# Designs tried in a protein design run: designed miniproteins, single chains, continued (4). Part 85

Each design is a single chain, and the fold is of that chain. pLDDT is the mean over its residues in the fold that is shown.

## One batch from the design tools (miniprotein)

Design m14926
Fold by ESMFold2-Fast:
Structure m14926 (fold): chain A 91 residues (1-91)
Amino acid sequence: NVKELLEKALELAEEAARLAKAGNVEEMRKKMLEAVKYLEKAGELMSPRKGTFLGATAGLALIALSAMRENPAEGAEVALKAIKKGVEYAE
């Protein structure tokens, strides 16, 4: 269900932030991309308004990772914040 998809997205994003702090940038990117995929799946099952908002927060998370490539731990934290806000508004 949607709640389980959102919970999984948040779990993966939090794991990605931890991996970034440990210096595991490649694993961080993999986990964050998985988190984004779960947000996309949740958005497809929700109303157009909530689905659009989840899509926007997923996009912001990807932009944060790209824009902060030189500071991957900070990029991951910004991406996590975006995902948390998306989940909060979707619930």
Scores: mean pLDDT 83

Design m14927
Fold by ESMFold2-Fast:
Structure m14927 (fold): chain A 80 residues (1-80)
Amino acid sequence: SKKEIQEKLLTMVDEMIKEAEKKGDKVTVEKLKELKEKIEKGAGISELEELLRKYEDDEVFSIYLLSIIQAYELLKEKVE
């Protein structure tokens, strides 16, 4: 379900935030928190791709966000 996808993505983002905090990367932490807020508000793949374009020059954040988009696509293909 959409809620199950959302919960899985939020868990992944929380792990990414903890990783970035351990590295002292405050800029990536703030961008990951923005990503988390969008997922909590029900953002789809298209909205996440818009966020990717917004921060296209941030290679570190792009790697994290691409991982979330990949997970979203894989979870969306889940069959009953």
Scores: mean pLDDT 84

Design m14928
Fold by ESMFold2-Fast:
Structure m14928 (fold): chain A 86 residues (1-86)
Amino acid sequence: TIEVLEEQKKTVVEELRKEGKEELAKKVEELYDKIIEAIKKGDVGELAVQRVLLKHLLGEDISEELEHLKKVDPETYEKVLEELKK
């Protein structure tokens, strides 16, 4: 739910700021906002892109997500790759 995502955003961003990781906190906050916006708009492709980017930014392995997208949604896969280059 959106409420769960807003609570996760607050918790993760506060922990990162407490650790002095202000730039990372801002990027994580932006990605959570984009995820919430995608859900509100029903944009499944954008939701998938922003979720993978958030996992990557938090240091999680995204290999399985990328392989899945490449197989089932190559357009969204290419969007993720372009964002990862930035």
Scores: mean pLDDT 82

Design m14929
Fold by ESMFold2-Fast:
Structure m14929 (fold): chain A 89 residues (1-89)
Amino acid sequence: SIEDVINEFEKKVNELVEEKKLSEKEKKSMQQLIDMARETAKQNPDDPELVLQHIIAVLEYAYKHSKNETLKEVLKELIEYLKELQKKL
């Protein structure tokens, strides 16, 4: 389900914070994206692809516009992880 995908994404974000690859500020930004994704999923229960495509698009935009190379590598890892989860939907 899309909620399982969002939960896996949240778990991955928390693991990256524990590994010191994401700052507390970046964690807050990711949590806002996660909260928005859950609300979008609730409003669009028959369109799990829409929710996941939106998350990926936000992360790809952040990747393109980031000047922080460490953050870019983390964003790339998260994007690739979500694309693998998308194959299971």
Scores: mean pLDDT 84

Design m14930
Fold by ESMFold2-Fast:
Structure m14930 (fold): chain A 89 residues (1-89)
Amino acid sequence: TVKKTFYAALELRDGRWVATFEAKLENPNDKVTGKVTLPSGEEAEVEVSRDASGNYVGTLSDEVSERVKEEMERSGFLAIAKLTLENLP
């Protein structure tokens, strides 16, 4: 089993926090997991989809988006999104 990990900064698009990873699906059987680490060190899951170019995009729920905004505004630190691709046998 091979694991590949990608990191991306969050950006605000249309009122929602998203992370765009420079990673493409090469095998439909690969397991994809997305998480965000908030400035507090708390982790939350992100919904992973693909854009028109085939790159992975992580989208935060409204609840997580509000927490990210509040913590970044108060701490001055950025939240970081993590994408893990697992090549399953």
Scores: mean pLDDT 72

Design m14931
Fold by ESMFold2-Fast:
Structure m14931 (fold): chain A 80 residues (1-80)
Amino acid sequence: SELKDELIEKIREFLEAWIDENLTPEQREKAREILDKLINKLKTLSVEELQQVARDILNIINDAKSPEEFIEGLKKLLEK
């Protein structure tokens, strides 16, 4: 689905931008490793599940008070 591919690409771009703006180079390496695993997981989801994950990601970003909280939030999404 083109819509699904577009949503995944927008999620990737949004997370990459946040990582580049908020994390140190060392933290970026760890965050990108988690992000790559997350993107691979997103490819297996339905559009409805993907929309829910997009909402979860926005909540993680809005609620994260530190880079460590952001990274932990992404890890929890992978464990679902």
Scores: mean pLDDT 82

Design m14932
Fold by ESMFold2-Fast:
Structure m14932 (fold): chain A 94 residues (1-94)
Amino acid sequence: SIDDAIAEIQKLMQEIEDIMLEEKVPGHERARFLFLFSEMLSAIRAGDIETALAIAEEMRELLEEVARKHKLPEEKVKQLLELMERIIEIIRSI
């Protein structure tokens, strides 16, 4: 169901937030992710899967930018990108 998909996406996003907090990503950068996440969930709830996927791709690009800017360890970058890819796969399955 859409509700089950949203619940799973929320769990994956919490793991992304936890890694960003552990790696000391600044609050304003994390706020940008949370804003895009909110817009992505709104698109999913509206049944606008095309828009949700576009926002998820923007989130992936922002995550890569943040990882480069703050010199995150390669292991953590890999974990973040794998979590983001799982979110994208869930959206594609709706």
Scores: mean pLDDT 89

Design m14933
Fold by ESMFold2-Fast:
Structure m14933 (fold): chain A 110 residues (1-110)
Amino acid sequence: MEKLVIELTAIGEDGEERVVGVLELELDEKEKTLTILDLQVSSEYAGKGVASKLINEAIELAEKLNYKLVLDVAEKNEKSIAFYESHGFEVVGRYTGPSGATILTLEKKP
């Protein structure tokens, strides 16, 4: 399996380019699956569409490869679930995580 990183940059008021969001993915060629491992957005860019831009890049990659795009999210994280569902993800499974919390598996087909 191969790990991929997608970074989004912005030019600050000081004219310097800065990384404002990072998406970490894992490619599984046997299962034809692209897994979202982590999605981070810098706090100063929260609510400015950075997460949507990164997820759309991952969706385009998954469609190009004809792979499914999957992620795990805590059931209590209603805002993240709503965000992913707004981008075409569907709940396909659930399991109990190490903390005893319910984790949902979300999937977007190519």
Scores: mean pLDDT 83

Design m14934
Fold by ESMFold2-Fast:
Structure m14934 (fold): chain A 72 residues (1-72)
Amino acid sequence: AATVLSDEEAERVENGLKKKTEEDQKFLLEQMRKSLEGQRAAIAASDPSLPETQEARAKLEELEKELEELEK
């Protein structure tokens, strides 16, 4: 049998999914921003000559690029 949804039910489901996806996107972006700010502050307070600090900075740069792509 074909699944027959009323126009109102179909619209409500679509709007619910869309709204949840937008809220999830916003939440993830906000979490990523806070995480990147925290990491940036920690790296700035660290010894720049340490390999661990350089590695952390490289990872931060990658995450910043990913965040920028997600915001497009």
Scores: mean pLDDT 72

Design m14935
Fold by ESMFold2-Fast:
Structure m14935 (fold): chain A 75 residues (1-75)
Amino acid sequence: TLALAYKNRGNLKKDLGDYHGAIEDYKEAIKLKPSDIGIWNSYKGLLEELISLKGEEAVKEELKEFEELKKKYLP
């Protein structure tokens, strides 16, 4: 599906160190298929990796955006 293609491209961007490009692809995948827990898990995993690399304070805006997406798409 198109959502799966965005998720897979996001995973590749993450592996190449393009974290913000990966986030954009995960957000598009969520818009297309918010019920796919695998997309949310990939996005959450990327955020956890960023926290490990930069510390939580440096990732606070990305964490806020993730929580807002959860409020919008998940009850």
Scores: mean pLDDT 86

Design m14936
Fold by ESMFold2-Fast:
Structure m14936 (fold): chain A 80 residues (1-80)
Amino acid sequence: GALDPATADRLIAEGERLAAQGRFDEALRLYREALAIYERSLGPDHPLVAAALERLGRLLERQGRTEEAQKLFERARKIR
């Protein structure tokens, strides 16, 4: 379904493709959607949530949004 982890995996893959093309705003939207799906489906402490947070953080750093990126990296580090 639209909220299952497989949907989030596809959004991550498409986001990576868009980021490779320099389409960072679109990639950020897809990573945020994937993050929300993983959190809802698997819970906030799942390893796939940490991976999505790290991807989102790296794109924010590329945009110069370093404070926002650091908050996401801190959250990813706290996930078990």
Scores: mean pLDDT 86

Design m14937
Fold by ESMFold2-Fast:
Structure m14937 (fold): chain A 84 residues (1-84)
Amino acid sequence: ALEEIEELQKIQLELSKYIAKGDKEKAKELLMKYWKLDEEKAEKVINAATNTEKTPEVLENHKVLLELVEEELKKLDELYKKIE
């Protein structure tokens, strides 16, 4: 449980670094590998994370990002419940 949380944190940190550096290909590969997103969903997540414009397209991309965040929070909740 603790080791799984540490691994998840490392993956999240790497994703954040790739997004901050503008390495969209590495960020996309990481999203597809660890969150099992298809290429289209991974691209929408990256777009949502890097684009602050309030267009309908960007808002739809933010919905995909929110779904990813909800799944991550659920995983963390399950892992924390296993820690005494």
Scores: mean pLDDT 70

Design m14938
Fold by ESMFold2-Fast:
Structure m14938 (fold): chain A 90 residues (1-90)
Amino acid sequence: MAKAVLPGEVVYREKVKAKKGETAADIAREVAEKHGLEVEFIGGPAVDEVLEEGTELEVIIIKKPGTDEYVVEVYGENGELLVIMLARKK
């Protein structure tokens, strides 16, 4: 199971299954929006990779202490980092 790689408080952790035609970046955006976060930056080794339907991913939201800054990380089945998103609370 994936673990946060950046210093901060893990405020949310969820397993998500990819829908047909979704990228890891699409999943990161959906989770960020669901939690009231505004996307500042998105990147990572698999940002634009279209996922196979039904692929199980782990999404982690990390809060930077003393700020309204958040990191959303998306991990694949083997715990590999696919996407990292920098976000702020709206």
Scores: mean pLDDT 79

Design m14939
Fold by ESMFold2-Fast:
Structure m14939 (fold): chain A 73 residues (1-73)
Amino acid sequence: MTARDLIVEVGRKYHLSQDNIKDFSTQLEAGKDASSIIKEVNAKYVGPQAANLEEIKQGQREVKALREFEVLY
């Protein structure tokens, strides 16, 4: 199983968009680890820039997908 195959399956499970899955796949293939991507997602969607509940919920789905990827890969 490749990192790309796993992130596609996990991303679909957590209802991430195709563009979001492609972005995470590209970052992982470029050698960025899942924990680094989680940190960036938390800074973007859970930090003071995330002003509404929908942005927070989106960030939570992205973090859940990446954490499951990290456990399974």
Scores: mean pLDDT 76

Design m14940
Fold by ESMFold2-Fast:
Structure m14940 (fold): chain A 83 residues (1-83)
Amino acid sequence: SEEEIKEFMRLKIFLESTATLGIIASMILPEKVQDIVEKMEKDIEELKKKLPLAEEVDPKLAEQAKKEIEEAEKLIEELKKRI
């Protein structure tokens, strides 16, 4: 539904913001990296659960989200190496 797509967009934006904070934290606040990684993992899980519905309603948005999830997962692996 329209409401579900709006929530999906919110989660996508929050993941992008949290990923940016993760990069910044890895440079200047390493003690915060673990909390940020855990937040990203939860946001990715929520997005993956909603992805099939988003793909049915807005395939372009779903494709963008898939790419962002893949990039975020790679970033999580890099950040975990620094913890």
Scores: mean pLDDT 82

Design m14941
Fold by ESMFold2-Fast:
Structure m14941 (fold): chain A 76 residues (1-76)
Amino acid sequence: MMMKTVVVSEAPDGLHVTFFGEKTESKVLSVDEAVDYILEYDPEQVLVEDTPLGRELAEKLRERRPDLKITVVKPR
């Protein structure tokens, strides 16, 4: 019943990526790894923290999946 959602925040060692769906899973990934994992997961939406790495991730995801709903959220 819950939408397949991915939430991305900045971590000291990369991007902290949380996958919400049938199960909740979190990983610390590089930008390129995050792109591949998110596309393989095939989420309905992605929420990305408005940081330099988050913006880079959002741009790469839009290039690969222009149909994917990506929302950039201010870090607070």
Scores: mean pLDDT 79

Design m14942
Fold by ESMFold2-Fast:
Formats: structure tokens, sequence, C-alpha cells
Structure m14942 (fold): chain A 109 residues (1-109)
């Protein structure tokens, strides 16, 4: 049916977007590892990633973007590190959102 074809196309698009975002995540993770983050910076990154993924799973991407920008602005980190963390957190949040969307679509199918 046309509805079944639409579902299959949506799932294929999610898979394609996920692969692109996973590649971006891997590149950003490699860049962050090259910076040899301090234990305190690693803890900050971990906490921001965990919260970002929670926003993503809840499909609250706009709220996540506002939250991470405000949080990074308050932290005494270099501009380069802030930009990398912003990119990494937004990427992992989007991956979490795609996972929720795929689960919801598959449950309907």
Amino acid sequence: SSEQQLLERKLALIDELRKELEAQRNELEAALKSLKLTPDEQKILKELVEEGERYGRALKIEEMVEWVKEKLDSLPLSEELKQLIYGYVTTVAQLAALETMEEELRAQG
C-alpha cells in the first residue's frame, strides 16, 4: 500500500540520517580525544552528553539547543572546546531523537 511505502521510506531516511550523524559523532569524538581533556573537562562533557541524550529521546531538540548554549556560555572553557562540545552534544541528541522516532514508527507498522 502507499501507506506501507511511506513507512518504508521514512525508516530508510532515518537510517541514512543516523549513518551521517554517527560519522559526524565519530569525527567530533576523535577531535575531542586529540585535545587530551582534563578529568574535570571529561566529567563536564559526560554530564552534558547524558542530559543532551535525554532531551533527544524526548524529541525536545529546540529546548536542548537552548539549554546547551546557555550551559556552555556559563563554563570557563576555551571557545574551541565549547564549539566541539556543542557539536558533539547536539549530534548525540539528534541520534537519540532518531532512535525514538524509529521505535515509534516500527511500533505503528
Scores: mean pLDDT 89

Design m14943
Fold by ESMFold2-Fast:
Structure m14943 (fold): chain A 70 residues (1-70)
Amino acid sequence: MAEELAKKLTEALGESERAKEAARRAAELVAEAKALLEAGASVEEVEAKYGEEARRLEKELKELKEEREA
């Protein structure tokens, strides 16, 4: 059963896990982009393939930082 305390703990844990997941995805994205660049892909190709996802992750991390002030 989800009590008020359990809901609060689950939400706080979920936010912490979400921040870790976003950071892990960002690290994976950087590693994949670097691997493609080392394989001879152009910066434009990497940016077109990963730029959108990188911007999404950056926005998500920014929102998580703003939650600390709100």
Scores: mean pLDDT 65

Design m14944
Fold by ESMFold2-Fast:
Structure m14944 (fold): chain A 82 residues (1-82)
Amino acid sequence: ELEELLKKLEETLEQIRADVDYQNARSLKEQAEKLRKEIEDLVNKITDELNKIISDVVGQLTDALNKLIEELEKLIRELEEA
């Protein structure tokens, strides 16, 4: 989705540069500005989704590490009693 929007934005900018008609150039500029806003909105959404994934992964790793520490503490106690 983002890659498609970026490609369309680049194509629109190339058309603006090539166009010698003021009305067509203005229309293409408005289209480019709309695409830029859509890209900005999508980037913000992706950033929020990535932050959630990172938080979930870190949480899972922290839980696994805490369980490992608890198991190691139990083993240490068993070895001290031997």
Scores: mean pLDDT 71

Design m14945
Fold by ESMFold2-Fast:
Structure m14945 (fold): chain A 77 residues (1-77)
Amino acid sequence: LSPEQREEVRRHTLEGMRAFSEGNYDEAIEHFRKALAIDPENEVARHGLLAAEAAKAGDIEKALEHAAKAAEAWARA
């Protein structure tokens, strides 16, 4: 990935995490999808997307599991 692409992925993952924390799951899903369109292997965006989709479906256990994995991936970055 170019430096510009890495910065764009970082912006989308941050905006996705912010939207998720605010309960704006549709907005979070859009941002994580945009990050994955640039970097399909991005662990934060992949787990963030799964967490937001699970939360939207009312699957709280799955949402928390994936949110924890997204936070762990962010801490490792």
Scores: mean pLDDT 86

Design m14946
Fold by ESMFold2-Fast:
Order: structure tokens, then sequence, then C-alpha cells
Structure m14946 (fold): chain A 68 residues (1-68)
């Protein structure tokens, strides 16, 4: 599997869980951080700045979800 496609799929799943947590009030921040963190490491290794920024933004949103 293409490492970029794998990272993109992880970020798509993280975004889905982030949206679900916001809608249901469930604390899914840990799952979001796990997926986005994995994708961030892959993005850094590929020097893909767009994926790095996307993963970082998702991680910041997960931190905000955890605080509420």
Amino acid sequence: MDPREAAEQSLEEAERLLEEGKKTGRDLSGNVKHLAGHALNAAISMNDQELVKRATEILEQADELEKE
C-alpha cells in the first residue's frame, strides 16, 4: 500500500471520529489522537507538508474535544 494513501485513510478516519465525538458528546479524543499521530509520523517521513498540517490540525481539535 502507498504510505501516503495509508496516511490519508488514517486522517479520514480520525476526522470521522472527531465529528462523531462532537455530535454524540462521546470522548473519542484518544482514538482520534492515535490515528492522527500515526498519520503525522508517516507524513513527516514523506516530507508531505500538507498531510503534516492536516494531522496537526486534527490533533489540536482532539485536544479541544478532550477538554470539553
Scores: mean pLDDT 79

Design m14947
Fold by ESMFold2-Fast:
Structure m14947 (fold): chain A 80 residues (1-80)
Amino acid sequence: DVEYIREEIIKGTREFVEENKDKPGKELAEAIANGLLSAAEATSDEELSKRLRELAKEILENKETLTGEEIVELIEEAVS
């Protein structure tokens, strides 16, 4: 169920950011992007896989400027 996967990605990202709020934003961005790429590879939904890869790329391209909260917002916007 694509909707369930989207909700789990959002929830997992929020929990990860809260647990790692003391880490630099760059480390959070890299870890989250790697998680999104893993999810993209694991899913059989081609459109979801494509969106997750594009989102991971956007996060990595902006990793020097994104905060954990901004990363959560980007994911919510991209998968909502």
Scores: mean pLDDT 79

Design m14948
Fold by ESMFold2-Fast:
Structure m14948 (fold): chain A 85 residues (1-85)
Amino acid sequence: SMAEALEFARREAERALQMVKTMADDATVEIEELPDGTIRSIARGRTGNLTVELEVEVHIEDGKVSRVRVRSLTTGALISEEEFE
C-alpha cells in the first residue's frame, strides 16, 4: 500500500541520518515528495570543514516500492541501488 511504501521511505531516511551521525555532528535529514511520487531524502552533517551528504531516492509505483537508490552527494558516488518486484 502507499502507506507502507511511505513508511519504508521514512525508515530509509532514518537509516541514512544515523549513518551521517556516526561521521558528523549536527546531522539533519530533509524529506521531500517529488512530482512523480518519488520520495527523496538528504541526510547532511559536518565534520570539520567538510559537509557529508547522502541522498536516498525511494521510487514508488502503484503504491509499492520499486527502487531504492543511495548516492553520496559529497563524492558523487553511487553507494547502492536495489530494485523490487
Scores: mean pLDDT 84

Design m14949
Fold by ESMFold2-Fast:
Structure m14949 (fold): chain A 61 residues (1-61)
Amino acid sequence: GKITVSVSASGGITDEQLAQIKQSIKDSFETLGWPVSFSLTLRRDADGRLVVESMSMSENP
């Protein structure tokens, strides 16, 4: 199986921050040896906090 990680934002997050989040998630799955397809969408709320808008995961053979 292969590890695929996708991270996106509806706003309030820089491309650099998204790349760091994506790499951290990918490194975690690679450390576990867990082949997954993972997708995460983030946004900032009215108070400037990062919140998860949507998340999905499926295992790869």
Scores: mean pLDDT 80

Design m14950
Fold by ESMFold2-Fast:
Structure m14950 (fold): chain A 103 residues (1-103)
Amino acid sequence: MHTGGASATFSLAAGDYTVTAEVSGAKGIKETTLAVLDADGNLLALAVSKEAKAEASFTAEKAGDYTVHVSVTAEESPGGAEVTFTITGADGTTQTATVTMPA
């Protein structure tokens, strides 16, 4: 079983957010796990999907840096696959980051 991961950090104001992680270029994905952490490393949200996309909602109680992590389990190594993280605020503003999984 092959595993890979990617993370991105976003600077957010206090508010309600939806985060999506979309994996492209990985084959035979069995599971995609999305986790949202605050600046102190507290887990705010966890989503598990059997597809190349996972989505979670969370509340940022304070302005600061929030880290989103994706872990992928696949039939083939996901090294070189890309993860696109999209964070959407309740006001409809979006922030996007694309990260390549290490080989």
Scores: mean pLDDT 84

Design m14951
Fold by ESMFold2-Fast:
Structure m14951 (fold): chain A 72 residues (1-72)
Amino acid sequence: LGPVRFTLAGEALRLAKTASPEAAKYLVQAANALMDGDLDTAIKYLEKALEIEPDNEKVRQLLEEVKWLKSV
């Protein structure tokens, strides 16, 4: 869980600035979950953001990185 989760949280916040307002809400909640070390909640919110913006490759890539972090 180390410092990597804070880096991923920062990336979620950056993506929220360029996303739609509805997707941005979920990205902010995912960032908060990442800071708390709650990877399952972060994954759920990233999946909700992708439901709103399915073509957002950067959100999909972030979701894959969080899933990898959970596997370690």
Scores: mean pLDDT 83

Design m14952
Fold by ESMFold2-Fast:
Structure m14952 (fold): chain A 56 residues (1-56)
Amino acid sequence: MYLTEEDVETLLAMSGYDPQRAGAFLRSQGFTLTEEDLASIERLRAHLLRSPVPAP
């Protein structure tokens, strides 16, 4: 299965930006993730946390 960057961002937000929880959730949905995929998720999470989020 293939995930877009937007799908990963959504899952990170739903998982409180925890890459381990996001990875476990994806595996429970039938996705196969490598160590590199988990590292990429963590890098995206770090980037999103530093980005200005216009949330009231």
Scores: mean pLDDT 65

Design m14953
Fold by ESMFold2-Fast:
Structure m14953 (fold): chain A 88 residues (1-88)
Amino acid sequence: LEEAYKALMERLKKALEKKKEEKDLEGEQKLYVAEIFLLEILKNKYQSEDLDSLTEKFDNEINKIDKNTSEELLEELKKKLEKLKKEL
């Protein structure tokens, strides 16, 4: 389970590396959203989902991220991530 989600994280990192990172805040927001989503899945133990289905869901969430990211929104995501890590 953990290994499968770890592989998805690495896929997302590689995709982000290949995409043009013209704005650091946008790139960081994508990483935080992806990590939050993965932690929420781990917390709820979605063991029945196959790897391709999970990858598609993560790609869709990443692609929804707006260019209107503010520093305040980035800090909110960091706080949410910290809380999720402590809950697990």
Scores: mean pLDDT 61

Design m14954
Fold by ESMFold2-Fast:
Structure m14954 (fold): chain A 73 residues (1-73)
Amino acid sequence: KAKELYRKALEAIENGDVETAKRYLQEAAKAEGVEVDLSDFTPEQLRAIALAGIDEGVKISTVAKVIRNATRA
């Protein structure tokens, strides 16, 4: 369920549709019972989140926290 949303987000990023990718990632987070704000994320960071969700089954909230902490530093 959530894994399919991560795949759709990755496809949207590859097609240059960053807003659609953000929506799919938000929906994936909601399906995992978590809400995250992706407004500050770059396309490269969004791609990293989508890949982690597809390949490693990592929760989007965990990846978003790591990227956000790195960006704040």
Scores: mean pLDDT 72

Design m14955
Fold by ESMFold2-Fast:
Order: C-alpha cells, then sequence, then structure tokens
Structure m14955 (fold): chain A 100 residues (1-100)
C-alpha cells in the first residue's frame, strides 16, 4: 500500500533529522544528557512506528534494511548514551530475527 510506505518514508526522514539534531546539539555542548536521552527515546519511538508500517505493508526486507541502518547509526552516538544505545541495538537485532 502506497499510503503506508509514504508514511514510513516521512517518519524515516524525521528520524534522520532527529539523529542529526542530536549529534549537532552534542557537538555544540548545547544539550544535557537528559535532553539527549529524550531525543534518543523519540528516535526509538519513530523506529518502532516505521517498522510497524513496513510490516503492515508486507515489506519485511525494507523493515530489516531500515533496522540495520538504525543499528549502524546507534554505534556512532555520544559515549554518554552508550548504555542506552547498546540496549536499543540488542532489541533491534532481536526484532530483525523475528522479521526473518
Amino acid sequence: SAALLEEAERLDREHDRLELELMWRWMQGQASVEELRAMLERMAELTRRVVALLEEAGRHDEAIAFLERVIRGLRSLPPELAELAEEMRAGLRERIARLR
């Protein structure tokens, strides 16, 4: 369904913008760890929604590819978020296993 794919693409772009905003704020020293954590939690919410839309559309391979991109991005996050990022990576790997 075109509508589900268009919504997934919009949310994927929002996720990318939020990741860039998180990295920019971290590099500028303009955000607390609490604010960066809140942004990462919002990224996790967007990730879950994109995957759900792709699954509903029957696009399991696209959902797996999206999750693999998110996992790669999580490896590049600030050290202060390392524990939360590792927990998220583990959960996303488990999600990929269930989609296969």
Scores: mean pLDDT 87

Design m14956
Fold by ESMFold2-Fast:
Structure m14956 (fold): chain A 62 residues (1-62)
Amino acid sequence: KEEAIEYAKRVIREKLSTVPTPVALNLAAQEVKKKFGLSIHEASIITGEAYRDLLDELYKQS
């Protein structure tokens, strides 16, 4: 789970340079699904957790 969250965070960061947040999250969920062999539902949950972690990191750097 931790590995999947860290992978999702990386993909979200990369995609946000090119596409809006909803598209970046969708693309990250697809990549998590492919890499870890998860259902799209499971990958979406992990991607959501990764996005919340990214938001928390923004707060912590303050």
Scores: mean pLDDT 77

Design m14957
Fold by ESMFold2-Fast:
Structure m14957 (fold): chain A 69 residues (1-69)
Amino acid sequence: SKSDLITELKSLIEEKTDSSTKSQLMSLLDEAEKRGALSEADLRTIIRLLKEGRSDQAISYLQGVIAQS
């Protein structure tokens, strides 16, 4: 479910990112959730980027999702 993907994403952010990147990603994720802007496809894309160590691209992706909401 979307909720399960959000839980996985939050866990991945906590485990795989530094404090600065974590703060930025958690803030952006919270904003995107509040706006209802996140699809399951968006969540899977962000999870993939983080698993690949592409935190900069994950940040940019979330910013893009928010901007289009």
Scores: mean pLDDT 87

Design m14958
Fold by ESMFold2-Fast:
Structure m14958 (fold): chain A 70 residues (1-70)
Amino acid sequence: DAEGQALLAAARARFEAVRAELLARGLSPRQAEAVARYVVSGPGLSLAHVAETYGLSVATVRRALRRAGV
């Protein structure tokens, strides 16, 4: 499945690029990873689920998203 592999590779590349940019903006590694996952996963992933997964508050993730400009 060439299309599926291309989409997976693109998603991984986007995740790493977003994470790296967020780290450069001064987000903690945990915040950067949480925001990058939320952005790459699209609208099906809830902020509450991402916050719980990374041991962050929803307010912290929301603030990080605003700092990221997304």
Scores: mean pLDDT 77

Design m14959
Fold by ESMFold2-Fast:
Structure m14959 (fold): chain A 76 residues (1-76)
Amino acid sequence: SQGQQVQQQAQDLLDQSRRLLDDLAATATPELRETLERGRADVDARFQQIMQQIDQGNISQAQQQVQQWQTALDAN
């Protein structure tokens, strides 16, 4: 189903984002610690938002949020 596809995409983005943050944590300076903490919170919030939209049947909104998240990762 479309909802399952969006869920899979969101899960992949969550996994990718967490790996990037973990890699950054290995070389983090004090200045990067706050950025990493905010990054982790943002990633978790985005995933929860997308899952909530899927649960509510708002698949188009969930898909839009996945696309925005992918764009943000690609731009970074």
Scores: mean pLDDT 84

Design m14960
Fold by ESMFold2-Fast:
Structure m14960 (fold): chain A 119 residues (1-119)
Amino acid sequence: MTPEVLAFLGRTGTGARALAEAGGEAGKQAANAVVNGAGEAAKYAAEGDYEKAAEAVLKGGEEAAKLLKDVDPEAAKKVLEGGKKGAEYLREKKPEKAGEAVEEGLKKAAEALAAKKAK
């Protein structure tokens, strides 16, 4: 596995952890959907199949957004935006930047969920 694909997994894992910690049960379920999508994406990227890697990241982001939509529509939007941008970078064969985009979306979703609890 290339260092860039490992960086992608590390960054997506960091963002998923933040979402799981801030989002309660819905955040944990959404984090699991992202981690599963990232794992499949890393497998495809390691095989050189960046189109399937992009599809896996987008699918994970869409499933996570569904899980968050009824809890916090803003958090759902941020996760989906991160997944779409991550998929775009994977199609460009930039897995490290894809990981950064997914991590940013997940962290912004975690911030939205934490702000809702602070009311």
Scores: mean pLDDT 86

